# Designed miniproteins, single chains, continued (3), part 43

Each design is a single chain, and the fold is of that chain. pLDDT is the mean over its residues in the fold that is shown.

## One batch from the design tools (miniprotein)

Design m9474
Fold by ESMFold2-Fast:
Structure m9474 (fold): chain A 98 residues (1-98)
Amino acid sequence: MPGEMQQLSEFVENLPLDPEEAFEAIVEKAEKLDEESRLSLLELASYHIYATMSDEEATEVLKRLIEKFFPDAPLPEDQSPISLINTILEAAQKRAAE
């Protein structure tokens, strides 16, 4: 929904820069959402994390998000932030598409 997407975007833009606090905030928000909105949140948050954190911090947070929300998704051989974002996007698309 357009209004809901705007609210998710605003939430993501206000995420803390600390990796642990950002992860906890994303988890708390995601648990209050339906699956479609949760997948949208995870996609937006993954991009924001990559844009605002160091590669090391982004890798740690993105890996934890995959383990929390996509436990059956295989981790990429290259655990770079870009590869982890692609893993999240692919897993989210598979769930959205059935």
Scores: mean pLDDT 81

Design m9475
Fold by ESMFold2-Fast:
Structure m9475 (fold): chain A 64 residues (1-64)
Amino acid sequence: TVQQRVQQVQGVHNPNQFQIVMTGIQQIFRNPQTGNNYYRQVFNQTTPKQTTIVFKTIVDIRSS
């Protein structure tokens, strides 16, 4: 899908934050309806800061 090429564009919003949220297996879930990136497996380690960063990134991608 076209979204697969988009998912390769890491840190489209914030590279510094993205390097932290992309831990373990870098798997970006494609959203066929919205056509944006959805980061999966970023909840490998549940921490308040990491959780906030993940949500911020997801919201930004959808909103922008």
Scores: mean pLDDT 44

Design m9476
Fold by ESMFold2-Fast:
Structure m9476 (fold): chain A 71 residues (1-71)
Amino acid sequence: MTQAELRAQQVFQDLEQVRALPASVITPDSLRQQAGILRAVLAQLQAEGPAMVDQVQARIDALEAEAAALE
């Protein structure tokens, strides 16, 4: 397991913790900020190897769709 893979797993765990917070804390901007963090992780994963790339991309797409649905 690469350092980038470990980082991606940590970010997924952090996102699950954030989603456990009250809905009033979840805004389109906060979801887009989380998608931005995952895009940075995705760039590192693509540079190191293809592992988890599809999972991270799917999470980014889901966050963008959720942000759009809140608008």
Scores: mean pLDDT 72

Design m9477
Fold by ESMFold2-Fast:
Structure m9477 (fold): chain A 71 residues (1-71)
Amino acid sequence: MEVNVESVKKALKSPSSTVRAAAAYEIGRVEDKSKVLETVPLLKEILKNEKDQIVVDEAKKALEALGVDVK
């Protein structure tokens, strides 16, 4: 599945926690991980600043799927 990186970046910054969680989920499911590596800084920012636990969980899963250490 092709993921539009610009749309996903915008979705990660959405005021809706549902939209942010969906964006993180999509990042974790892409076939070509290299296309979404530029979202890694945004996912790490979510882990630092996000108040919605579902969004945090999905961002952590996405980082793990991309091979990024989250600890």
Scores: mean pLDDT 77

Design m9478
Fold by ESMFold2-Fast:
Structure m9478 (fold): chain A 71 residues (1-71)
Amino acid sequence: SALERFIREVRERVDEIEREAERLRSDPRTQPLVDRLLEAIEQGRRSDIEGFFYYARQAEALLREIRAELA
């Protein structure tokens, strides 16, 4: 179904965000934001589908902040 495809796309996107964040884990400038991002992903994976989408959005926002700090 369209919903099942959308859920799969969001899961794949969260996995991409996690991989990008983990590469930045050793940089002291971004470490607090990386820690918050990885915590958001973990909380999302432990949540129902509504909570998963909420925390996926938080992870996207935190990744944007990390990229801004590195610019």
Scores: mean pLDDT 87

Design m9479
Fold by ESMFold2-Fast:
Structure m9479 (fold): chain A 91 residues (1-91)
Amino acid sequence: MEREITLGMMEIAAAVGDYETALDLAVENGADREELVRIAETAADGAVRRGEMTEEQAERFKEEARKLAESIEDPAELAEKIKELFDKLLL
């Protein structure tokens, strides 16, 4: 329960644009690959709402994040790759 509440707060942080902190906190709290992808998807949806990313870019990001989760077993490595991908799409 406490872990689920903490992950929910990190998803909120990602939605308001603090996605890097949200991913770092998720890894520190033992988030698995599925939970990291959920945070990434929430961050992309938030970026679209703020006009920082198009819906097409967000869907591409979500697809690539899911593919990374299939190939990367280490949650910390996955979080770093998701951050790199998000930064690349915002530029």
Scores: mean pLDDT 76

Design m9480
Fold by ESMFold2-Fast:
Structure m9480 (fold): chain A 95 residues (1-95)
Amino acid sequence: MISEKYKKVLKNLIEKGVEKYGDFWAYLILKSLQNPENLAKISDEEVLLITKILYEIAKKRNDKRILEMVKSIVEKYLKDNPEAQELLKEIEKAL
């Protein structure tokens, strides 16, 4: 279980990175998560948190590329997670 402090730090890091570097920051995070070696180093809870944050950013920015990449990660890695399946349905509606 990840701490509330860690969740806030991670969310702030992602959101501030996108604010400073634009969509490219989100693409770099998602490209990192597409690497199975990187996914093996983090929990499913962390992957779900990161993908939810990036989904909200992509939805606000209407960035179809980020939405497609988030969908790919959720489908491949979090397929058995019920909360991830609800996220997947929301991504499909946004595409």
Scores: mean pLDDT 80

Design m9481
Fold by ESMFold2-Fast:
Structure m9481 (fold): chain A 90 residues (1-90)
Amino acid sequence: EEKRFNKLLKSTFISLAAKARRLGEDELAEFFTKAVEEIEKNIDDPEKVLSIAKKAAEYIRKHASPELREFAVQTAKALGLEEIKEIIES
């Protein structure tokens, strides 16, 4: 169900924001916090939520530290977010 997928994406970005803060990557933590807020506003729009998640995955690929990027890959893999994992790894 679409709502379950959107909740999984939201939980993923909450975890990423927390990890980024622990690593001192405050700009990335703020970015992920805003992504969570945007997902929440669009929780009933799966196409918009997926677009937000793909944009965030690209941002992780380009700007995250190796440790944060690895955490993101493992989190996406554990939650079955294969498309998001592939974007981060590309």
Scores: mean pLDDT 79

Design m9482
Fold by ESMFold2-Fast:
Structure m9482 (fold): chain A 65 residues (1-65)
Amino acid sequence: SSGWDSLSVSQYTALNLRIMAMLQENATQQQILDDVRAFLTPSLSQSQLDAVLKELEKRLEKLKS
């Protein structure tokens, strides 16, 4: 199941806008993962955060391919 399911609609929207901005600035996959971890740490449990980051990593790897 997608780790994104743990996010509210507004959290999901804010996160996607943040990721899109970082991709526009040619941020690396690791920079995006580190930034998202820091952004979500106050809002999610460790297990929810790990699930979101695992899904994000898969999505970023598909974009790189």
Scores: mean pLDDT 78

Design m9483
Fold by ESMFold2-Fast:
Structure m9483 (fold): chain A 89 residues (1-89)
Amino acid sequence: DREELIAKIKAFWEALLNSPEEVKEEIGKKIIELAKERGDIESRDNQLQAVAELIGLDISPEEFERLELEARREVAKKSEAEVEERLAE
């Protein structure tokens, strides 16, 4: 289910955004290690595959890219709404 995949990606990004800098750096390092195992670390497909593997998703890099972009947009909108609500207080 596409919606379940988007929800998993959103949960990952929400958890990452709310994590301390040290945890963010650790996750980033793991993504780099997984990308290295697939070859060229600068390959966007390898980076997307590394993130998908870290989240536990078995989908193509192209499909993951589309879902990840949508999930990031939803997380960003939520963060913006939270900031706006805080400023209104």
Scores: mean pLDDT 68

Design m9484
Fold by ESMFold2-Fast:
Structure m9484 (fold): chain A 68 residues (1-68)
Amino acid sequence: SAKDKEIAEELKEYLTDPNKLEEKYGLKVDGIIDEETKKALIEFQKENGLPADGIPGVEVMELIKSLE
């Protein structure tokens, strides 16, 4: 739950700014998330039954929004 909140808060910041979302999780920029965030994201995906690829896809974004 604490990990989920941390990931949700970080991704929420980027979701409010599409440029930052592209910079960190990228379609047209490096899109490299830091190692700690990727590890936390993979655990979040595992705990919520999503593919544990460490990529914040549509399913991850939808689930994070539902946790508000």
Scores: mean pLDDT 58

Design m9485
Fold by ESMFold2-Fast:
Formats: C-alpha cells, sequence, structure tokens
Structure m9485 (fold): chain A 71 residues (1-71)
C-alpha cells in the first residue's frame, strides 16, 4: 500500500511537470509497470486504464489522482 501510494505520487508529479497529455500517459504507464513489479496487479491495471483514457493533460493528472485517492 505505502509503496503503491509513493509510486502514484511520483507519477502525478511527473505528469504535472510534463505539461502535455503524452507525458501524463507515459508517467502513468511507467508507474503501472512499477506497480506490477511490486505485485499490485489490480492498482497497476486501474492506473494503466486511467492513463490511456485521458484526453488532455489536466484530465491525465486528474485520473492519476483518482487512482491515488482509491488506494
Amino acid sequence: MEEARRTLANAIRGAEAAGNREGAVAHGLSASKSLRELGDDETAERLREAALAAQNHAEGVARLREVLDSV
């Protein structure tokens, strides 16, 4: 749980810094891979789906925050 929250918080900071949808998606997908390596397949899949569903930068960041709030 704590490691998943840390990974998500880092992804959100990276997505915010990227300033575009493509960067937000990339940070979300990278965090999803890290969560899978930690054995949290459920959160990893939710994060992957959230990142890929984003249509713009602000939505990308918001969707990553929603996943963080749920863990």
Scores: mean pLDDT 82

Design m9486
Fold by ESMFold2-Fast:
Structure m9486 (fold): chain A 73 residues (1-73)
Amino acid sequence: MEEDEKKAQELGTEAGRLAREALAKIKDENERKKAEEELMKIGNEGVRALAQGDYKKAAELFEKLKEKAEELL
C-alpha cells in the first residue's frame, strides 16, 4: 500500500511537470486552452483517486496524463 502510494505521488508529480511543459509549448491560445481542459480533467480524477486511497487508479490516471502530455510535446 505505502509503495503504491509513493509510486502514485511520484507519477502525479512527473505527469504534472510534463503537462506544464506541453502546455508551455502550445503557441495557439485556443489549442492550449483545450489541451489544458483535457489534462486538468485527467489530473483532477487522479488526485481524487489518490485522496480516496485508490493508489492503483491514481497511478493509472497519472500515466494517462503523462501519455497525453507527451502526445502534445
Scores: mean pLDDT 82

Design m9487
Fold by ESMFold2-Fast:
Structure m9487 (fold): chain A 83 residues (1-83)
Amino acid sequence: STEEIAEELARKLLELGASPEDAEEIKRAIIEGNEEEAARLIVNFVQAHARPEVAAELRRALEEAGKRDERVRKTLEAFERLV
């Protein structure tokens, strides 16, 4: 389900250093189908973390999740337009 996939992404964001509040906002936006907002929040997180490895790992997680869920796929597409 979208909820389970969004939860997996939230856990990955926490592992990469996102605050619980930021991870929850991104999860909520994905579940609600607000892909543009989810992408904007992800861009904000990536820009706050200057390490290229964090951005690359998050992109890979979005690509894998997007294969299983349309809302995550649309979030990735919006993210790629913003960066």
Scores: mean pLDDT 86

Design m9488
Fold by ESMFold2-Fast:
Structure m9488 (fold): chain A 67 residues (1-67)
Amino acid sequence: PLVYPAISPEEAKRMAEVIKKAAEEKGIKVELPENPTAQDVLKLLDEINEKDPKLAVEILEELSTLP
């Protein structure tokens, strides 16, 4: 069962920016809508984890520093 956290649209956007930057630095291109949702963010993390689990862990650590 997948339960996503109560993430505001502003938080989802910040998380999406962190994910996009980290993925692009590793040569992985990600496309996000202008207003990403918590579900969009979680789906991208899952896709990155499938392609590069180490990068997914690094992104999760960075996300933990966000307010």
Scores: mean pLDDT 72

Design m9489
Fold by ESMFold2-Fast:
Structure m9489 (fold): chain A 66 residues (1-66)
Amino acid sequence: SASEAEKQERLEKAVKEYEKLREQIANTSDPEKRSQLMKEILELAKKEGLSVSEIFRRILARKKAG
């Protein structure tokens, strides 16, 4: 359906932004900045109407598929 296709497109965009934020967290030694980046991940999930778990599962599926 159109709504399912729209959800998949939003999920793909969210995965890309999530990986960007996760990499910034990995490269940040400052606990305050790390906390701010964690909040951005939560806001990203809320904005797209997705759970962080859905984004994480998509990332794992991509790594296993190629």
Scores: mean pLDDT 73

Design m9490
Fold by ESMFold2-Fast:
Structure m9490 (fold): chain A 68 residues (1-68)
Amino acid sequence: DLEAELAATERDIAEVRAMTPEEVQQRIFDATGLKLTPEQAEAIKFTVLGLLEAARDFLRWQIEKRRK
């Protein structure tokens, strides 16, 4: 269900946007064991947001194509 995937992606974007650099550091540490600097955490947050926004736009395009 592409609409469910879009809704999940939009929720993930909102969650990541709301995260502080400290929360990003903690989440990455919990997931990977890597200790990031605040600058590294901010760079990762920016990169993840860019990827999620690209995925959101791709899903919107796919849904629009199917709504014919």
Scores: mean pLDDT 80

Design m9491
Fold by ESMFold2-Fast:
Structure m9491 (fold): chain A 85 residues (1-85)
Amino acid sequence: MEEAIEELRALGRKLGLSEEAIERIIEIAKGDVTALELISTLLTLVHGASEEEAERILAGLQAQYPEYAEALREAYRVYLEEKRR
């Protein structure tokens, strides 16, 4: 758990997210290591992608992991809010 949280914090900083946004994303995972790992995968794949490609990546992960679909969508929303600043 702690390792997955630290990996997400390091990734968020690398992607230019604020500490506030990173903590919001960690909270979305609700202590679920799989959610943290899937969110880290999503953020890595969508960074530098077009909005169209990012939505396709998100949809693919949601289809493969439907139990995490809401967490992935909310994490992506936080990511987009930060990038629109």
Scores: mean pLDDT 83

Design m9492
Fold by ESMFold2-Fast:
Structure m9492 (fold): chain A 101 residues (1-101)
Amino acid sequence: MEEKIEEARKLITRAMKALVDGNYEEAVKLAEEAVKIAREVDPDSPITAGALLVLGMAYYKLGKKEEAIKAFQEAIRVAERAGHPDLAAQARNLLEKVKKE
């Protein structure tokens, strides 16, 4: 379990780096893997919320607006259940940005 949490965290970090580097397709793949692993451990955890947030950002950069919206909405719900209002606020801010384009 601890090893899976660490693996998900490393995938989130790699996905964020891919986003910064402009490798948006790679960022989606890494974030999708992070979401899968984090959900296996605890679907309502802050790490699951973080993975969904990064996935939403990667979809937005690819122009996949609807997928980005869904990912951010799920990130908000998970972050709230996890007791992380800061992550929920970040996801809401990004959701509004996507809606404004």
Scores: mean pLDDT 87

Design m9493
Fold by ESMFold2-Fast:
Structure m9493 (fold): chain A 76 residues (1-76)
Amino acid sequence: MVSRLTIEFEEPIDGEAAAQLIMSVPGVLGAFVESPTTLVVVGEEDVLLSRRDEIIKELEKTFGVKVKRYWHRSLG
């Protein structure tokens, strides 16, 4: 099942670099920026659920920012 993970940051990030980083994760089908502080990830539900914490930590480490909130929505 395909799902969507939306990640909101406390500070603006380099959205293109963030999307490219996330696209390297197996099972991710797409990533795009909705705003300077919001990244949307589309992928296999099991992958997004199992790797969510790793994805968040990697983004926080790489960009030196904190995730403010995230939410998950199933597609289909």
Scores: mean pLDDT 81

Design m9494
Fold by ESMFold2-Fast:
Structure m9494 (fold): chain A 67 residues (1-67)
Amino acid sequence: GTVRLGTSNGEEELLEGIAPGQSAPAEAPKDGVSGTATASSETGLARLEGTNKATGEPVTLNGVVVS
């Protein structure tokens, strides 16, 4: 499935290959974040928990499941 995440700049990231109820490695290139994306089929919510690749700081991006 596809998820749409909000970026730190108020833009959007579209990530493919995220199955609802599963976790998968993912990158958010607009934020420079690498981590794990999760999607919930029950709530329609999506989340990327990762690390900023330049700073090493933890970053969480929130969003929704799309289709």
Scores: mean pLDDT 77

Design m9495
Fold by ESMFold2-Fast:
Structure m9495 (fold): chain A 99 residues (1-99)
Amino acid sequence: KKYSKNELTWGLFIVLSQSLSKFKDKSQIDPLSKKPLKFPAELPSGNIFSAYDLAEYIAEKLVKGEKVTKDPISKKELPEEFIEEIIKKAKAILEAFGL
């Protein structure tokens, strides 16, 4: 199935918002949106993002047929299996909801 950017963003947001990281510092800023962190999600690179903004970034890449291979801020390589597993879970959620 082909999913829209909005559908992929929603599915990815649900996966990422299930707390990929635990942190206590509420003063941190999301490096993608430049706004205070909301529903923090950590990449294997060590950077923490707002789950929705990270989800939208990944969805945008996927809709363009691009692979997400690097952290959008540090440009550090991400494990391929990490991104693939998140996408797989997001698509499973979308399919479960009949999308």
Scores: mean pLDDT 75

Design m9496
Fold by ESMFold2-Fast:
Structure m9496 (fold): chain A 77 residues (1-77)
Amino acid sequence: SMEARLAELERGIFEAMEAGNYAEAIRLAEQLPDEEARRRALGNIVARKLGLDGEQAKSLLDDEFVAKVVEEELAKE
């Protein structure tokens, strides 16, 4: 079901981030069916990778910056 698929993706993203596997977290986040959910997940992954707090994330993470970091991280793999 869609609910089971979403729960599996969310778990995978969390586990990948906990392991420091940001490229895997990004690949899983890109599979989320909702564009806004993907945007939020990618922002959270980038914030965690860079060690940003909530205030720093609000100031530094726009869509363009997130896209750049995502592209650079995927290029490593």
Scores: mean pLDDT 81

Design m9497
Fold by ESMFold2-Fast:
Structure m9497 (fold): chain A 86 residues (1-86)
Amino acid sequence: LEEEALRKLGEAEKLLKENAEEVEEFAKEHRELLERTSEAIEARDFRTAAELLRELAELAEPKNPKIAEAFRLFAEAAELLAEAQE
């Protein structure tokens, strides 16, 4: 589970890096939601983090499908980490 989660995180990071300018614009528009997502991850509340990451993916989809895919991969990784805690 952890190995699969790390692989999904790597794929997501690559997509964000390839779209860095659009990621910066998206982050500026959705700072509060990203901050809440970061807080959930820091608290190791991966279930809440996954829900917030899914919401970020939906918001990103009409603007940049690649950034949306990155957030979905992060959400899937968070879901795997939440499962590993149980």
Scores: mean pLDDT 83

Design m9498
Fold by ESMFold2-Fast:
Structure m9498 (fold): chain A 88 residues (1-88)
Amino acid sequence: SDAERVKRILDQVVEDLKSDDPFVREVATAFALIVYSIAKLTAKRHPEKAKEIYEALIEGLRKAVEVNPDDQVLRDALKDAEKELKEI
């Protein structure tokens, strides 16, 4: 499912965010935003999948924020995803 794909990709992003290399962490944050954008677009095109997609996205983004709590971009994406889920 699309939700399972979102979860799998974000699990890898979370691992990359644990890197001591700041460039690797920046690339991981960029991939998180790409996954976020694709998930949001897929949920809009397929409303019947929206809840599962946003639940997977929120879980992955929460883990990303836990690993990199100073990343405002990841915190903003998480907040937006949580807001979208409440409106479903």
Scores: mean pLDDT 86

Design m9499
Fold by ESMFold2-Fast:
Structure m9499 (fold): chain A 80 residues (1-80)
Amino acid sequence: MSLLERLERVLEKHAEEVKKQHLLSKEEFLERVAEILEEEPELEPELEELIEIMEKTGDALELDVFLGIRELERGVRRVT
C-alpha cells in the first residue's frame, strides 16, 4: 500500500477527530503530502513516521504542523 493510500485510510477513519482539531481537510492533507512526495521524495521517511503516529493515536496535529512548515519554506524558496 502506498504512503498516500495509508494517509487516505487514516484520514477517513479519524475524520471526526481531525475536524474537531481544526486541522486541514482530508483533501488538503492528501494534496500537500502528494506534492511533497513529488518535489522532495527524501522526506518520505519523515512523512511515513508522522502518518504512523496518526494510525496509532488518531492525532493529525504533528502532520498538520509539518505540512504548514513545509509550505512556508516552499513559499520563501520560490520568491516569485
Scores: mean pLDDT 70

Design m9500
Fold by ESMFold2-Fast:
Structure m9500 (fold): chain A 81 residues (1-81)
Amino acid sequence: SSEERAQRLAEVDAALTYLETLRRIAESHGDEETAALVDEMIALLRQARAALEAGDLARYDALVAEVQRLHAEVEARLRAR
């Protein structure tokens, strides 16, 4: 539905804002590995947003799953210190 799509778009936009903040923090700490992973997540979420606008839910779901995998990798990296 249009309402469900609007909600998913808002969630993607919120996630992008969060990741852009996280990228700046990683860069300020010289954490190039975390910054690179966050840049990949941002690129994938932008693609997911475009997929939502096009109504391609299968592509959206696949892209979100890859973002979740990368997010788990970032969390594991931060915990390994």
Scores: mean pLDDT 86

Design m9501
Fold by ESMFold2-Fast:
Structure m9501 (fold): chain A 95 residues (1-95)
Amino acid sequence: EKEIKEVLEKHLKEAEEKAREYQAKVDELAANLSSEEDLKKLMEAGALLTGAAADIVSLRKALEQPAEEVLKKSLEAAKSSSKPTKIELEIIEAG
């Protein structure tokens, strides 16, 4: 139980750090927006920020679940998906 929570907390911190980095990049690009190339870079940075935000939401929801339920869901996801996520694999290893 504790090990699964530690894995989730570690990935949440990493996702929050990436979200901060992507937000800073979005802010910089928005402040210096002068070309269509800058707009493309802003859109790409925005997509990365949205991805990091989605990971944060998923990890926070997982932290609210009992460790046994998180492990069960990760095992089911790994069985139904030909490509388990790194987070799912680390949860299974911790359980």
Scores: mean pLDDT 77

Design m9502
Fold by ESMFold2-Fast:
Structure m9502 (fold): chain A 84 residues (1-84)
Amino acid sequence: DPELEALIRYLREVAGLSDEEIELFLEELAKQSPEDRETMANLIMFVLGLARENGLSLEQTRELLEQLLNSNEEEQVALLNKLK
């Protein structure tokens, strides 16, 4: 899929994600409904950026994403604010 390949190149070359972070991104994105994928892709990218800035491990980043995806809006904001 040329669009998927272009996304992977962007994540690696422009966003600076590791191969493991790209796999996590694609794994979480695949769990989302098609209509939510664009919004969720942006949220996942934002969380990966914050996790990198705060030195979180890949496992801690996965746990944070799972918590956010299962949290209400107020809980999501509180979790993200702790990483600023």
Scores: mean pLDDT 73

Design m9503
Fold by ESMFold2-Fast:
Parts: C-alpha cells; sequence; structure tokens
Structure m9503 (fold): chain A 68 residues (1-68)
C-alpha cells in the first residue's frame, strides 16, 4: 500500500540520519536541523513525516548524549 511505501521511506531516512549523527556526535542543534531540512526537501516529505523524523532524531540525540 501507499502507506507502507511511505513508512519504508521514513525508516530508510531514519537509519541514514542515525548513521550521520553517529559519525558527527558533537553536532549543534542548528547543524542537525539544517541536515533534516535538506533531507526533507530532497525527498519531498510531508509535514507529518518531518515530525516523525524530528522526533526520531531528538530521541537518538538524547541517547547519544547519555552514552557519551
Amino acid sequence: SAEAEEAKKVNELQLEIRKWMREHPDLSDAEVEAYLEKLIRENNMTPTQKAMLRRSMDSTRAWLKKEG
């Protein structure tokens, strides 16, 4: 279904973002936001998908901060 394809795209981007964040653990909030906006624009994501990605990134950032 279309919903399954959209979910797959979000999951793929979440994995790419997590990889990028692990390679750049000292990123500022502004740098993270700029990268997120670039991915959203290049992938024509909806506002809902953007909110999902942002929430995933916030969780990943919080986890990395506690692990470091």
Scores: mean pLDDT 75

Design m9504
Fold by ESMFold2-Fast:
Structure m9504 (fold): chain A 62 residues (1-62)
Amino acid sequence: VPPSDDDITDAMIEIAVAVSRSSARSQGRDPRQAAIEFLRSLQERGVLSEEQAQRGIELVQR
């Protein structure tokens, strides 16, 4: 079974992080905090699973 869903998830996380950082810079906010908040928001809206949101948070921290 091909892991295409994992590849899509990784792409979505990268996009979410990039968008959050760009938006935070425009608003004068901390890019890391904004990215974490955005990933949690996507999880609450059902766009990302809890595991996917956690992976994104780890990427933002490292």
Scores: mean pLDDT 73

Design m9505
Fold by ESMFold2-Fast:
Structure m9505 (fold): chain A 67 residues (1-67)
Amino acid sequence: SPVAPKLSREEVLSLVEDPEAAERIERALDARDWRALEQVLVELAIRGYDPEALARLGAAARWLAQQ
C-alpha cells in the first residue's frame, strides 16, 4: 500500500456515517474538487466526527488533488 493512501469512492464513503456528507464527498471526489471536500471535512470536524476517519479522508483527498 502507498504511504499516501489510495482510496476508492466506496472506501471513502464508508468512513462517513452522515449520508448528506457522504453524498457531498462523493460529488467532490468525482469533480476532483479539493475545496468542496475540505469544506465537508471542516464541517464534520466541528461536529466532533472521528479524527482518525477525517485524517484518512484528508490524506486521500490530498493524494487525489496531486494526481
Scores: mean pLDDT 69

Design m9506
Fold by ESMFold2-Fast:
Structure m9506 (fold): chain A 79 residues (1-79)
Amino acid sequence: MATPDEQAFYDNYMLGLLYLRRGDYEGAGQNYAAAARNWARSEGNEAAGEQAAQVVLDYGKQGKPLEGLAQAWRIIADA
C-alpha cells in the first residue's frame, strides 16, 4: 500500500510533468520540489528533502527543471 507521502509524491510528480509539457518551467520546478519533499519525508529524511526542493526551485526559475530534479534525486540518494 502506498503511504500518504508516496501518494502525494506521485500527484506532485505528475503535475510537474504536466507543467513541463506546457512550457511552464517554474511551475514544473515548484511541483517537482513538492515531490522531492514528499519522497524524502516517506524515507524519514525531511532535511534532505528541503535541500533537494530548493535546488529544483532554483533550476526551475532558470528554465531547467529536469536538471534540477536530477540533482535533487542525487541529494536524496546521498543522504
Scores: mean pLDDT 85

Design m9507
Fold by ESMFold2-Fast:
Structure m9507 (fold): chain A 112 residues (1-112)
Amino acid sequence: MEDIERVLAWLAEHFGLTPEQLEEVRRILEELKALGVTSVSLHLTPSGKAILTLRADVTDPEKVEKIVELAIRLGEILAPHGIFVAISGKGPKEATDRLGEANAALARRLAA
């Protein structure tokens, strides 16, 4: 919960996001927390890029799909600023497999 304000402060100070982009990121992160994301952290790389890591504990397949959609949308906002989104989770095999597929899709967007 404290993580969201810290992430938004870092994005404002270091990555050149507009107030409108910061507000959209806030809404997405709050929706992700409501869906079962338990942790949000931002790690700065030595190259000046960053990785935003989302951690989820999910059992509901419908919530998994919404988490994936929101993570992809977050990646669309953040990738132009050199910030990569990664998602990890705990839950049934079907849910964790789906999160793995989402990570692969996010990594491909980074390569595009």
Scores: mean pLDDT 75

Design m9508
Fold by ESMFold2-Fast:
Structure m9508 (fold): chain A 86 residues (1-86)
Amino acid sequence: SKALQDEAIKLADKAVDYGEKGDSEKMYKELYKAEMLMNSLEHVDAAAATRLVGQIMRGLAIGVEQNNDEMVKAITDAIKKAEKEK
């Protein structure tokens, strides 16, 4: 549903905010929740999927920019989990 897609995007936005603050643990938690919620949906709008991918890419850029291996690993792990749920 749109409401669940909107919630997933909200969780992804929170994850990126935590990433900007250097909180890799909270970023991982919120991003994983966003990925799991989005993947649980029967139908996902292309716009919503694109938005989520955009937030994942932003998180990766933050991790690389901060030279934060823990952050990069957290995002990579979230992506791998999402791929398994497809």
Scores: mean pLDDT 74

Design m9509
Fold by ESMFold2-Fast:
Structure m9509 (fold): chain A 56 residues (1-56)
Amino acid sequence: GSLSPEEELYLKELVAAVGPNPTQADLQRVADELNQRFGTAYDVYSVGLAIKDLQE
């Protein structure tokens, strides 16, 4: 998936808090925090893909 630059910046901050190998529970928390901040509805799968895109 694609995120805005602002969403990518916040996602990087959330990932730094949970580490590079998040569990499904970590991904759900990251999705919830991202969605709360930006009023979005990203699922765990979309967030997982975005994290992979940030790491590659």
Scores: mean pLDDT 79

